Designed miniproteins, single chains, continued (4). Designs and how they scored, part 89

Each design is a single chain, and the fold is of that chain. pLDDT is the mean over its residues in the fold that is shown.

## One batch from the design tools (miniprotein)

Design m15273
Fold by ESMFold2-Fast:
Structure m15273 (fold): chain A 57 residues (1-57)
Amino acid sequence: SAMEERARRAGEGARAAALSGGADEEHAQKVGETAREHTLAGDSLGGARAALEGAAA
């Protein structure tokens, strides 16, 4: 579905951002999962925010 596709893309984007910020693979995967879950819940802005905060931590 469109929502699932959007969630997958949000998760991959968040993961890539975390890796670019110096996170290890495990941390980046968790950031991606968090962004995906927020997007699936209909909170795309919350997902983007969680991704940025996770990458910075």
Scores: mean pLDDT 74

Design m15274
Fold by ESMFold2-Fast:
Structure m15274 (fold): chain A 55 residues (1-55)
Amino acid sequence: AVKSFEDSAKALVEEYARRASSLDPKTAAELTEKMREQSKLNVEGVRKLHAEREA
């Protein structure tokens, strides 16, 4: 359900942050910020689809 997707998206962002930390620190921070924004949009999209299906 939605919470499961939110947890998965958050775990994915954390995994990317860990891997990106092997890069230049500035680049890693920028990449992590971008992934956070993308994750938020993905979660909102899933929430909307779930609400439409429940309606």
Scores: mean pLDDT 71

Design m15275
Fold by ESMFold2-Fast:
Structure m15275 (fold): chain A 55 residues (1-55)
Amino acid sequence: ERERRLERAYQAAELALKEHGLDPETVANALSRGLGLSREEALRIAQRAKEDLEK
Protein backbone atom coordinates (compact mmCIF):
# COMPACT_ATOMS: atom_id res chain seq x y z
CA GLU A 1 0.00 0.00 0.00
CA ARG A 2 2.62 2.58 1.07
CA GLU A 3 4.96 1.51 -1.76
CA ARG A 4 2.17 1.96 -4.34
CA ARG A 5 1.39 5.40 -2.89
CA LEU A 6 5.05 6.43 -3.22
CA GLU A 7 5.15 5.16 -6.82
CA ARG A 8 2.00 7.15 -7.67
CA ALA A 9 3.49 10.23 -6.02
CA TYR A 10 6.67 9.86 -8.09
CA GLN A 11 4.71 9.48 -11.35
CA ALA A 12 2.53 12.50 -10.51
CA ALA A 13 5.60 14.59 -9.63
CA GLU A 14 7.34 13.59 -12.88
CA LEU A 15 4.27 14.53 -14.92
CA ALA A 16 3.79 17.88 -13.14
CA LEU A 17 7.46 18.82 -13.54
CA LYS A 18 7.61 17.74 -17.20
CA GLU A 19 4.22 18.95 -18.48
CA HIS A 20 3.61 22.03 -16.30
CA GLY A 21 7.13 23.22 -15.43
CA LEU A 22 6.30 23.48 -11.73
CA ASP A 23 8.89 23.93 -8.98
CA PRO A 24 9.62 20.86 -6.81
CA GLU A 25 8.32 22.75 -3.75
CA THR A 26 4.95 23.37 -5.46
CA VAL A 27 4.73 19.73 -6.53
CA ALA A 28 5.65 18.56 -3.00
CA ASN A 29 2.84 20.66 -1.49
CA ALA A 30 0.33 19.13 -3.93
CA LEU A 31 1.53 15.57 -3.21
CA SER A 32 1.38 16.13 0.55
CA ARG A 33 -2.20 17.38 0.31
CA GLY A 34 -3.43 14.90 -2.31
CA LEU A 35 -1.78 11.66 -1.19
CA GLY A 36 -1.51 12.14 2.58
CA LEU A 37 2.30 12.16 2.55
CA SER A 38 4.41 14.20 4.94
CA ARG A 39 5.78 17.37 3.37
CA GLU A 40 9.34 16.10 3.90
CA GLU A 41 8.56 12.82 2.09
CA ALA A 42 6.70 14.62 -0.71
CA LEU A 43 9.59 17.05 -1.21
CA ARG A 44 12.08 14.17 -1.39
CA ILE A 45 9.96 12.48 -4.07
CA ALA A 46 9.58 15.71 -6.08
CA GLN A 47 13.32 16.40 -5.92
CA ARG A 48 14.17 12.85 -7.02
CA ALA A 49 11.75 13.10 -9.96
CA LYS A 50 13.36 16.39 -11.02
CA GLU A 51 16.84 14.84 -10.75
CA ASP A 52 15.79 11.84 -12.88
CA LEU A 53 14.27 14.13 -15.55
CA GLU A 54 17.58 16.05 -15.77
CA LYS A 55 19.49 12.88 -16.66
Scores: mean pLDDT 76

Design m15276
Fold by ESMFold2-Fast:
Structure m15276 (fold): chain A 54 residues (1-54)
Amino acid sequence: HMKELEEEIKKEFGLTPEEVRRIADEIFRGASTPEEVERLGKLSRELREKALKV
């Protein structure tokens, strides 16, 4: 699940919600296949939603 990447980013790096969002954006732009872009896009939006909520 996409939550795996989100969890690892927060856990390993000890990042703030904004930093997690930036990492997600960078990964999204680094994606080369349509499938990866779609999945990373959803993850990026999910992280932004959480940042707004907090």
Scores: mean pLDDT 60

Design m15277
Fold by ESMFold2-Fast:
Structure m15277 (fold): chain A 59 residues (1-59)
Amino acid sequence: SEEARKRFEKLVEEIKNLYKEADTLRKQAIEARKTDPQKARELWKKYNELIKKAEELAR
């Protein structure tokens, strides 16, 4: 149905957005690791959470 197609499209966009946000966090974590190791650890934790969420949605 049209509704099923739109639900699938929304899911795909959500997954893409999660990966995009995760990439931003990864970049920030790499930049922070030498000056603020605690911030870098927090950013990596958020990165892992977003990746796990995207993987769950992609199943």
Scores: mean pLDDT 86

Design m15278
Fold by ESMFold2-Fast:
Structure m15278 (fold): chain A 95 residues (1-95)
Amino acid sequence: SSTVQSQGQDTINNMRNIYYMMVYSGAPQSFVDRVSNVIRTMQNAYDNRDWNMMRNSIRTGMSMMDTMGRITGDPQMIQDTRNTMNNTLNSINNS
């Protein structure tokens, strides 16, 4: 649905913002690579309209939020990302 697509794109954009902030903050390369892989999986899911893969990649991203919050030092960015993730999951579940 258009709603899942819109909210999925918002989630991907917010994850990309976190990625750049982590790179600028000098995060460990292994963790940067893990976040990059989650974003690539989300993008692949979005392009293929694979909402089960999107749900799973969001769950993986959510498991990393506390570490991303500590590295970025930006609680607003993390909260905005959690909000778009929850909105995306809700739209998938209602589709």
Scores: mean pLDDT 88

Design m15280
Fold by ESMFold2-Fast:
Structure m15280 (fold): chain A 58 residues (1-58)
Amino acid sequence: DEKIKKANEILARTIIESLKEKYGYATPEMIRELLTKEWKLSEEVAEELVKIAEKILA
């Protein structure tokens, strides 16, 4: 559980940095769309990552 939490945080940070590099900014909505539309992740997994990203962006 602790390992999964750390992995999800690293993944969220990586996605944020990638979006900032490509577009100059990152929003929770952009991350959710990327995860669900392009990566085809489940809504449950996507929402967990978006919540982590929102905390990082705040």
Scores: mean pLDDT 81

Design m15281
Fold by ESMFold2-Fast:
Structure m15281 (fold): chain A 72 residues (1-72)
Amino acid sequence: SDAEKDLFIERLTRMAEAAKSTLDAAARAEVDRVLAEAIERLRKAKTFDEMEAVVEEAVQRINAIEAAQAAA
């Protein structure tokens, strides 16, 4: 449903904003790209499983960006 998609988008956006608070400009831009892609994919998703897969992939990519920034 659109309500479920909006909830996932809100939660993912909140997570991305929290992650960005400690990142440099380049890493923030990467998080913004991941978030934008995930939002488009969530809006096109037809099943709950598709929505969960999009969120899981976005979370993993954001975590990887944070880890790469911390290691640099």
Scores: mean pLDDT 84

Design m15282
Fold by ESMFold2-Fast:
Structure m15282 (fold): chain A 57 residues (1-57)
Amino acid sequence: KLYKAVKDYKAKNSLELSLKKGEIVELLEEVGDHWAVVKSLKTGETGIVPKSVLEEI
């Protein structure tokens, strides 16, 4: 399922993914209520990001 980054996000550790506002990502897995594992469609990189920076398309 596809989501869009609503703002820039800077990874705080090696498990997290940096996103630029407007980047499209694929949701791979939800981790609890606040985090998601996503794949960037632009770079192919995977990592964890806060759900608060994602908007469902």
Scores: mean pLDDT 82

Design m15283
Fold by ESMFold2-Fast:
Structure m15283 (fold): chain A 86 residues (1-86)
Amino acid sequence: AEENLKKGLEAYKQGKYEEAVRYFGQAIVENPELVDAWIALAEVYYKMGKYEEAEKAFELGLLINPDDPRLKEAYERFKKKIEEDK
């Protein structure tokens, strides 16, 4: 899980968004409690303009990790950003 998170972040840094999504998705499959992978997946979807996919990633992440403060904060920031884009 942590290894795939690192690979996803490296792909994201290189602008390889589809590859980053794949790695973050694999990290989540291996460890769905790895909050950093849910946040990273949602952020890369947002960067790609895939707002519905980003929202679903936050919602699923929160269903599994309902009390995680970092995930809650990231989702609130996301909701504010999409409101500005409308």
Scores: mean pLDDT 82

Design m15284
Fold by ESMFold2-Fast:
Structure m15284 (fold): chain A 71 residues (1-71)
Amino acid sequence: HMEEFLLDASGKTAEEIKAEIEKRFGDVELVAYGGGRKNVKVLVFDSEEEARAYLASQPYGARGKAVFVKK
């Protein structure tokens, strides 16, 4: 299963975004980050294989997204 939501990433690093996600989901690994937007779509997958399949299906990969996998 995958959780998806929007996060205000203004002024935040990938590490700071990861810390916020870990408050909700516990330990996660960042798979891909294509930030540079005010709001990023956060996706949290149960497996790296699911996360990579998702990214391969997207026309611009991780653009505008922060993609994590649960440990």
Scores: mean pLDDT 79

Design m15285
Fold by ESMFold2-Fast:
Structure m15285 (fold): chain A 76 residues (1-76)
Amino acid sequence: EQAVADIKRLADEAEASGDYETAANLYDALGKHLEKQGKYDEAAEWYRRAADSYEKAGNTQKAEEMRKKADELEKK
């Protein structure tokens, strides 16, 4: 979907500019969107990117939650 591509671009731009919290929130939103569509492998990739960005933002707890979500989806 074009909307997914646009959100990805915005998230990547936020990460490149050092706005890791915004990037993480957008990657998390992409993961949730794909998970709802049953695209578990793709959703897991976005949750892992969200985790990395949350960690860079200093939000270690949210980063761990995102990694756990990705691990759970890879078991499907």
Scores: mean pLDDT 82

Design m15286
Fold by ESMFold2-Fast:
Structure m15286 (fold): chain A 64 residues (1-64)
Amino acid sequence: VDEAARQAHADKVSELVRKALLDAGVPQEEADRIAQELGDSLKAGDNDRVQELAERIARLIAAS
């Protein structure tokens, strides 16, 4: 797998998640933090952390 492609994908997913959280009414500081943590976890290949963050993101969007 191309490491550069993985990093580009992680950055794109992080950006899209940040936008989705802001659109759902999540505060900017919280949205930025969650998106950054997701991007970092994707780049690190930490699938357990990615799943945990995805669940948190889904709950925040559903609650808004």
Scores: mean pLDDT 80

Design m15287
Fold by ESMFold2-Fast:
Structure m15287 (fold): chain A 67 residues (1-67)
Amino acid sequence: GSMMEEIKERLIENLVKYAGLSREEAERVIEAVEKGDFETAIEILKKNGVSEVVARAIVADIKEALK
């Protein structure tokens, strides 16, 4: 796979392992960030018990990693 696919896979694995998301929810977070729909990504994280401050930080980190 491409370097970008490896980065996405690591982001998905980290969301599953550290934020407690399912793989499907983690993939939706990455897709939402790629589309610029940051509020949807934040909402998925919050529904999985992530605080709003931490969710916004995670979304910012994903946005930077996907550049």
Scores: mean pLDDT 86

Design m15288
Fold by ESMFold2-Fast:
Structure m15288 (fold): chain A 98 residues (1-98)
Amino acid sequence: SEKDIIETNRALAHLTAGNYYYKQGKYDEAIKHYERAIEDAKNNPDVRARAYLNLGEAYYKKGDYEKAIEWYRKALSINPDNTRAKKLLEEAEKKLKE
C-alpha cells in the first residue's frame, strides 16, 4: 500500500541517519534513529531485522552486551540464516563470559 511504501522509506531514512551517527561514535543518537526505523518498519520484516541488528551493534559499542544480545536475537527471529547476526551474537556472548 502507499502507506507501507511511505513507512518503509521513512524507516530506511532513519537507518541511514542512525548509520551516520554510528560512524561518528554518537551511539545514543544512532540508537534513537534505529528505534524510529523499527517503529516505521512494522510492515517490513527485512528492514525491521536490519534495524534490530544495527541497534544491537550500537549497544555493543556502548559496552551493553546484554542489550546487544537481545537485539541480535530479535534480528535472528526474523532471519535465522543471517550469518552476520550469528557472528555478532557469538562475539557479544563471549564478552559476557570475560
Scores: mean pLDDT 90

Design m15289
Fold by ESMFold2-Fast:
Structure m15289 (fold): chain A 60 residues (1-60)
Amino acid sequence: SKEEKIKFLEKVKKTIDDMIAAYREAAARASPEVQARLDGRIATLEKEKKKIDEEIKKLN
């Protein structure tokens, strides 16, 4: 059902949010080189989050 798909996508988003939070915390204490790598991973995860938001909107 649409509800089951939305519920699954919301769980995926929560996992991504947890990963972003962990990377941000790590980046705050990292060297500039490691910060740049973590920033790249955060940017990728934020793009994935936006795709999931768009999928949820399409499902209505």
Scores: mean pLDDT 86

Design m15291
Fold by ESMFold2-Fast:
Structure m15291 (fold): chain A 78 residues (1-78)
Amino acid sequence: ASDREALTRMLRRVAERAKKEGLSVDEIAAWLEARGFEPDEARLAAETIYRLAVEKGMDPEKAAEVAADTILAHRAAR
């Protein structure tokens, strides 16, 4: 719960910015890496946020929830 909530808060901030400013996948990934995300997780989250929030115009909070769940699923598969 707490880990998912912390991830969602961080990812929501970049999702809001990405939707408003039209950030690229590389720019979103770099923003996340600067905040302590591993490169593979940052890329996965960036691709998810770009697809949902930038390309499809999804609500940033909803896009962030999907990205957080994607990261957690990736971690569970290790």
Scores: mean pLDDT 83

Design m15292
Fold by ESMFold2-Fast:
Structure m15292 (fold): chain A 70 residues (1-70)
Amino acid sequence: KEIEEKIKEIKEKIEKLEKEVEELKKKLEEAKKKEGREGVLEEIAIEIELIGAEEEIELLKEKLKELEAS
């Protein structure tokens, strides 16, 4: 039942990444409250991390869909 183990691992990775996305969103809101260039740079850095994490979640969801169809 190797497929069942892979499905479980992917679901766990998705859950971890979704939690990371929520944490990044909170950090982004805090960065937006900061005045000046430092706040803008932090906001950009967090937005880049957020995009990366969201893209990884979509890739994992696609892989999960393929495994569930098998």
Scores: mean pLDDT 80

Design m15293
Fold by ESMFold2-Fast:
Structure m15293 (fold): chain A 64 residues (1-64)
Amino acid sequence: MPDEREVTETLAIMAGAIAGDEELVELIREAYEAGVPVEVLKEAAKLANEGRVEEAIELLRKAL
């Protein structure tokens, strides 16, 4: 089922579009490729949507 991967890609695009942070978008992509759980990727996207970009980056780096 492609659902989890499709959701992750959508969240990464949303995070990048809202935050405008290229480092965050790249880090989400790296975390996805490294097999980080979708729940962590969702939390990072949520933080970015709230303008908490640095916290989203920290979360992804800790999960890698």
Scores: mean pLDDT 69

Design m15294
Fold by ESMFold2-Fast:
Structure m15294 (fold): chain A 62 residues (1-62)
Amino acid sequence: NLEKLTPEEQDKYKAYLAILENQGKTEEVEKLKNSDVETIKKRIAEFDEQLKKNREELLKKL
C-alpha cells in the first residue's frame, strides 16, 4: 500500500519498478507490487543505497 510509504520512498519505489520493467523482469515487478510495506521499504532502501554507493564511488574516481 503506497500511502504508507513516505513521498521519498514512493519516488524510489517507482524508479525501482521502472528499472525492473526496463530489464524485462516482469515477475520481480509483480512480486514487488504485491509485497507488504516492510518488504517494499527494504527492497527500495537496498536499491537506493546500491545506486548511491555506485554513483558516489564513480564521482570520487573522477
Scores: mean pLDDT 75

Design m15295
Fold by ESMFold2-Fast:
Formats: sequence, C-alpha cells, structure tokens
Structure m15295 (fold): chain A 80 residues (1-80)
Amino acid sequence: MKKVKIEYELTRSNAGGTAGEALKDAKKAVEKGDEVEITFKLPSDEESRKIAEQAVNRLKAELDKIAPGKVKVTVEVVEE
C-alpha cells in the first residue's frame, strides 16, 4: 500500500471542475490499492471560500461511498 499525495488550487470559477478532477484522480489511485491524501488550497475571501468548501464537501461524500477510510482530505487557505 502506497500513499499518493495530490494538491489542487480551488478558485470561485473552477471549484466544481477541480473537485471533479480530484475525484477522478482519487478513484484511480484507490483502484490501485493506494491510500490518497488530497490537499485543497481555498481562496482567502469568505464568499469564494464557501463555494469551494461546498465543492470539497460534495467530493468527500462521494469518496466515502467509494473508499471509506482510504482518502484523507485537507484544506488550506491561500493568502492573496
């Protein structure tokens, strides 16, 4: 079992698309038997961050259906 680390930057305009890409990458790694750690960099402004957090929460729910306990999601706020 190997640990795969993946990092994504979320913006107001790309949050949904980037979360979808992260889901795809995580599924591929889990299918290989790997543990996945995903780090999302979120916008510093409150409105954009809430939109990004919603996309991340939807991703986490989907990953819990596919591979419970195999994916760790971390969020970081990007300073502008």
Scores: mean pLDDT 78

Design m15296
Fold by ESMFold2-Fast:
Structure m15296 (fold): chain A 63 residues (1-63)
Amino acid sequence: GAAAGAAAARAGAAAGDDARGSSALHMQTVKEYGGEEAGRRAGEAALRGPDAATAAVLSQKAA
């Protein structure tokens, strides 16, 4: 239904937006954390799938 469609669209948009922002995340992560690994992983996770992107963000926040 509409709720399921909206949730799927939101998840897809979040993953897509995160992937497109991977370059910005890369630059910021290098300067803030001194590691391009986090930015690269976030970009790869977003491309891999919304669940993976969410896990990457959660890992960064936990760390």
Scores: mean pLDDT 54

Design m15297
Fold by ESMFold2-Fast:
Structure m15297 (fold): chain A 92 residues (1-92)
Amino acid sequence: EIEKLEKEYKEAVEKMRQAQSEIDRANRELENAKKEYEDAFKKSPELGKKAQERYDKVSEELRRRIAQAEADHFEAESKALNYKKKIEELKK
């Protein structure tokens, strides 16, 4: 029974890592998009407006991706903690 819980724990930890990687990637894309918008705004107001429209769309999509990945991470973390506690109780 302990072996099954250890397998489920490892799977939950792997899902946490995958979700964290997605959060990190999406945050990096968001920072790059913001920098591109700021650079365009410094060059001209017209370029800034076009860049802001692109930034608004990209940032909204990336914000949704981050929120989903954060929810996935939280669920996987909760499962991992639950499996870890059960393993510790069974080892007593």
Scores: mean pLDDT 84

Design m15298
Fold by ESMFold2-Fast:
Structure m15298 (fold): chain A 93 residues (1-93)
Amino acid sequence: PPEEELDREVLLALTLIAGTISIKVAEKYDPELAKKLRELFDQAVAALEAGNYDEASRYLREAAKLMKEGGFDDDARLYETLAREVERLKERV
């Protein structure tokens, strides 16, 4: 449905914004963590663009776990929220 495509576009935009900011912040404190976050972020974005919601949610949850391990609890909660919204998109199909 057109509504699912619009919601996917919004989630993709929010994921891009969140990832860009989180990666820049992480690079200042932990460049190795930032590199791993970028790889997970790129995979999540590619999965979202392809409509692979299960994979996108999984990568976003892995990013959340990585950020939590690095002490970035607010960013971890943001990624967990994005993963839940991706899961909700799948339920609409």
Scores: mean pLDDT 79

Design m15299
Fold by ESMFold2-Fast:
Structure m15299 (fold): chain A 83 residues (1-83)
Amino acid sequence: MRAQELEELRRRAGVSEEEAREIVFEAFAEVLGIPKEKLLEMDEEQFDELLEQLKASHSDEELKEMLEEIYRRVKERLRELIE
């Protein structure tokens, strides 16, 4: 659901898939304290492993707050490009 909303916003903003991915990883880097460059070098499998590790080391509440903040930052940046 959330991913579909972000993809729709990306299309409306006229941003490439690569540019949108950079925006997403920038928000992840800011919230998680991980360098954006390291995140961009990860493949899908490595990224999934990172998410499982975060789930193991954080409470459901903490993880939800982090994900909501990441989503908010990405959505805000994409909306600014539309308007």
Scores: mean pLDDT 74

Design m15300
Fold by ESMFold2-Fast:
Order: C-alpha cells, then sequence, then structure tokens
Structure m15300 (fold): chain A 90 residues (1-90)
C-alpha cells in the first residue's frame, strides 16, 4: 500500500515516540524486560501494515535482538540503536 508523505512522517513520529517511551520506562524501572518486549511487539503489529519493507526489516531485526536481550541495560542499548536507525531514515 502506497503511503502519502504525511502518513509516512506521522508513522515515523509514532515509532520514535514508541521507542523513546520504552527506553524511558525501562530506565525508570516502570517496565520489566518481558513487558517491554510485549509492548514493542504489540505496537509494531499495529503499525506494520503502514510500514515500508525496509522499515519492517529494521523492526523485525530490533524485535529479534530485543527478545535475545538478557538484561534491561542490553534491551535499552538495542532500542537506542533501533531509534538511531529510524532517525537515519528521515
Amino acid sequence: MQLSEEERKLNLNALRSMFENLIRDLKEGKLTLEEAVQQFENNYNLLKPQMSDELQALMDETLAQLKKSKSVEEAIRVLEKGLQRIEELE
């Protein structure tokens, strides 16, 4: 499905906000590692139909790395790396 430029930018802003909220909540101890993985997966599934193949590949890789994370600190690094990659797509 072809997205308008406005829809694409809105979706990128929604993804950035999701990553920033997850990073913040993990740093503040408001989310467990399992809760962060579940919240990421749920948000990704909601936005997936509106994502480009390139963005979906990035999100799939980030989710896979997040699921392999053994600590909150490792999960934060994975999310910060994913956020940086999303910002590079703008």
Scores: mean pLDDT 80

Design m15301
Fold by ESMFold2-Fast:
Structure m15301 (fold): chain A 74 residues (1-74)
Amino acid sequence: SAEADAALKKGQEAYRAGNYEEAIKWFEKAIELDPNNRAAHGLLAKAYIDLYEKTGNEEYKKKAKESFQKARDL
C-alpha cells in the first residue's frame, strides 16, 4: 500500500541518519498498515540489532529475533 510504502521510506531515512528509535517507529507503522510486509519485518529486526549494539539492552536483541522470525515465516 502507498501508506505502508511511505512509512517504510521514512523508517529507512531515519535508519540511515542513525536515528534507530525513530526508524523502529516507522517500521512498526509499516507493519501495522501491511502486516505481511517481509521487508518491514527485516528492517525492524536490523534496527533493533543496531540499537542493541549501541545500548547493550538485551530487550532489543529479543525484539530483533522475534522480527527476524516473522520475516522468515512470511
Scores: mean pLDDT 88

Design m15302
Fold by ESMFold2-Fast:
Structure m15302 (fold): chain A 68 residues (1-68)
Amino acid sequence: GAREAFEELLEELEADPRFKVERVGDRTLVITNLGSVEELIGLTLRLIGDYPQFEVKVVGDKIVVTLK
């Protein structure tokens, strides 16, 4: 379900050195881009395409992912 996808995404991103991920409450991840702008764009597009259950917002060098 949506919660399982959220936990899986958190675990995946915690293992990826291109990103710093922080859980904010039970429903929100803040993902800080540590790599190139191309990597930020690529992850943003993947999240929008593959995870329709998430609200995805880009704020500066960060992607904010919230469970709907």
Scores: mean pLDDT 84

Design m15303
Fold by ESMFold2-Fast:
Structure m15303 (fold): chain A 60 residues (1-60)
Amino acid sequence: SMERRRRWERIRLALEAHDLLKKLTPEEQKKYTPKFAKAMRDGLENARKFLEELRKKLEE
């Protein structure tokens, strides 16, 4: 059931993003923390973009 899985991913995105933020430097956290909070309020599309940015930071 895709709907249940989507809902779960929404929650997981928030948790995973938060976890990734902790791995970033303090400077990055200052930039991404407010963006993350806003993205989650605005919608999953913004939250996914946030995750992509975090992944790139981790990859370099």
Scores: mean pLDDT 74

Design m15304
Fold by ESMFold2-Fast:
Structure m15304 (fold): chain A 62 residues (1-62)
Amino acid sequence: MLEREIAEALGRMAISVINLSEEVTEEDVRLLRRVLEIARREGADAAARELEEKLKEVEEKL
């Protein structure tokens, strides 16, 4: 239960950091993928969906 809450918070923080950045790098893509895997594993479904959308958006820019 607590792990899900933490995964949800981490996912939203990662998205916020990327949104505030003017430059997106391959390292940002790797970070988003890792946080997404954690969110999926811990059942943070809402955060996982938001991360999937952000990852797709970021990958399209690269």
Scores: mean pLDDT 77

Design m15305
Fold by ESMFold2-Fast:
Formats: C-alpha cells, structure tokens, sequence
Structure m15305 (fold): chain A 80 residues (1-80)
C-alpha cells in the first residue's frame, strides 16, 4: 500500500541526511534538489523534507515550516 523510495532515492536521502549531520548544508541542498528533480512525488516530498531540515538547522524557522507544509501537500496530492 505504501510506496517505498527506490534504492537510488534512498541513497540520495541517506547522503543528504549525513551532509546535514556534518553541517554541510550546501551538499545537503544539492542532494535534496536532485531528489526533487526526479519527477517522482515520493522523492519530491523527501527532498522537500530534507530542505526543511536544512532550513531548521540554519535557524530559518519560517522557511522550514513552509517546506514541511509543501512536502505534506505533495505527498497528499500523490495519495501517499
């Protein structure tokens, strides 16, 4: 019933998460944008969540909130 991300999408997400943990927000943003660029709604939602985590880690609370809301809307529209 739930769609799982592909191994490639999982690898991109894992790398983005490691970049966030390391404080490499530039790399995390590029990896998140790569997920969004795949055109897959699940990957887009995951990429938006990664961008929200970057924004939150940088203290950009309003940007993080908007990105979390957008991720939820993308997932809901795709029936995820």
Amino acid sequence: ELVAPSPEQQALLAEAERAIQAGDFERARRLAEELIATGDPLAEALGLLALAQVAKAQGKEEEARRLFEEARRVAAAAGL
Scores: mean pLDDT 80

Design m15306
Fold by ESMFold2-Fast:
Structure m15306 (fold): chain A 74 residues (1-74)
Amino acid sequence: SLIRQGKYEEAAAEYEKRIEENPEDAEAWLRLGGAYHRLGKLEEAREYAEKAIELQPDNERIRLAAETLLQEIA
């Protein structure tokens, strides 16, 4: 649905703004990756998920969610 895609585009813009203000916000990187995955931007989604793991490698929640996203992209 175009309406649903618009919501993911709006979410992506919000998380891009958060990352611009705080580039170490692993949650924002993870959520941006999820939004980009939903938009079919798989290369960027992969990069953003990897960035989230890089920022918080010991955070089990971030790591598991990012690894799940990476598996869905592969």
Scores: mean pLDDT 85

Design m15307
Fold by ESMFold2-Fast:
Structure m15307 (fold): chain A 75 residues (1-75)
Amino acid sequence: SMEERLREEVRALERQADIYKNLGLEKASEKLREMVREAREALQAGDYEKAWEIVNKGREYALKIDKELVKESLK
């Protein structure tokens, strides 16, 4: 179901936040954790459109951070 897929996407973002924290990227981790919180609140309210929008923003943010990590590793 859409709810199950959204729950899996939110868990993926939470795992990514943990990875960033372990890498010392405190601000990136905190930002993703805030998005996870907002997405969970939207899911609890039954607002799947809002939850999906937040998940997509979180995924785009993580991609941006990952690109910066790759860029730094190439120096």
Scores: mean pLDDT 86

Design m15308
Fold by ESMFold2-Fast:
Structure m15308 (fold): chain A 111 residues (1-111)
Amino acid sequence: NDDELLEEAIELGEKGSKEAVPKLIELLKHKNEDVRIAAARALVKIGSKEAVKPLEEIALDESADARVRLLAAHVLYEIAGKEAVPVLEKLTSDKDERVREVAKELLKELE
């Protein structure tokens, strides 16, 4: 099942359709790390602005796993560039040290 979800995420990324965004956002929160990484890659390949708001919500959800929030922040940076700055600035005060450090590094890349 996880192997099928991994292949589905890859195929959705290769098709490049914005209609895949809701499914890929769901897979970004999956228990399996490989599925999450494949979904993140697919979202970056599609590059749809429709992913921006869902990614902001995930990145700022302090109840979510820090690794999922980090993936959402990275994808947001790749798709939105400078539009990600307000979210990345908030993440510099995140409860997780790795989230804070990555957010600071991504902000430096946007300067």
Scores: mean pLDDT 87

Design m15309
Fold by ESMFold2-Fast:
Structure m15309 (fold): chain A 83 residues (1-83)
Amino acid sequence: MKEKKEKAKELTKEGIKALLAGDYEKAKELAKEALELDPENQAAENVLKAAEAALAGDERSAAVYLTAASILLIGEELDEELA
């Protein structure tokens, strides 16, 4: 279980990098893979929503979801470090 969550987190980080690089299709695939491993991963869900919004031309929603994904991922890292 923990190994799947760790891999999902790694895929989510790569998804955020893909979003920042403008590779929305790659970000979408990475987020889908992360959600397959950890369906409750809110950061990965926001990466998927950001990629889909960007592909639809909704730059505002894409920015909002990217910001949410980044905050959620940072929060998860801090929880692991402080626990």
Scores: mean pLDDT 80

Design m15310
Fold by ESMFold2-Fast:
Order: sequence, then C-alpha cells, then structure tokens
Structure m15310 (fold): chain A 61 residues (1-61)
Amino acid sequence: LLSWEEAKELTEKIIAEGLKEGKSPEEVKEEVEKALEGKASEDMIKQMSAWAEKKVAEALK
C-alpha cells in the first residue's frame, strides 16, 4: 500500500495534469480514485479525491 506522502504526491500530479488538460473537479476526483484504487486505504482515497476536487474547483475560480 502507498504511504500518505506517496498518495499525496501522486494526487498532486493528477491535479496538475487535470488543470493543464481543462478537466472538471469531478473528472479529477474520479482519476484520483482510479489511480489509488487497490494501492491505498479507502479512507486515504476518500480524503485525497475530496482534496483534489476542492483544489481543482478553487483553481478554476
């Protein structure tokens, strides 16, 4: 399983790529969930995906 640091690093990369590609907060959240599925705990996936959605939504304001 990924550590919190590894999951956060991967999530940050997905956020950066999503913003560059013009993806919605919902799309980035789904990509984070898929990327962490089977590699991180359910709690970690929920926290990272929610954080990614919020970060993308804030960046698009």
Scores: mean pLDDT 82

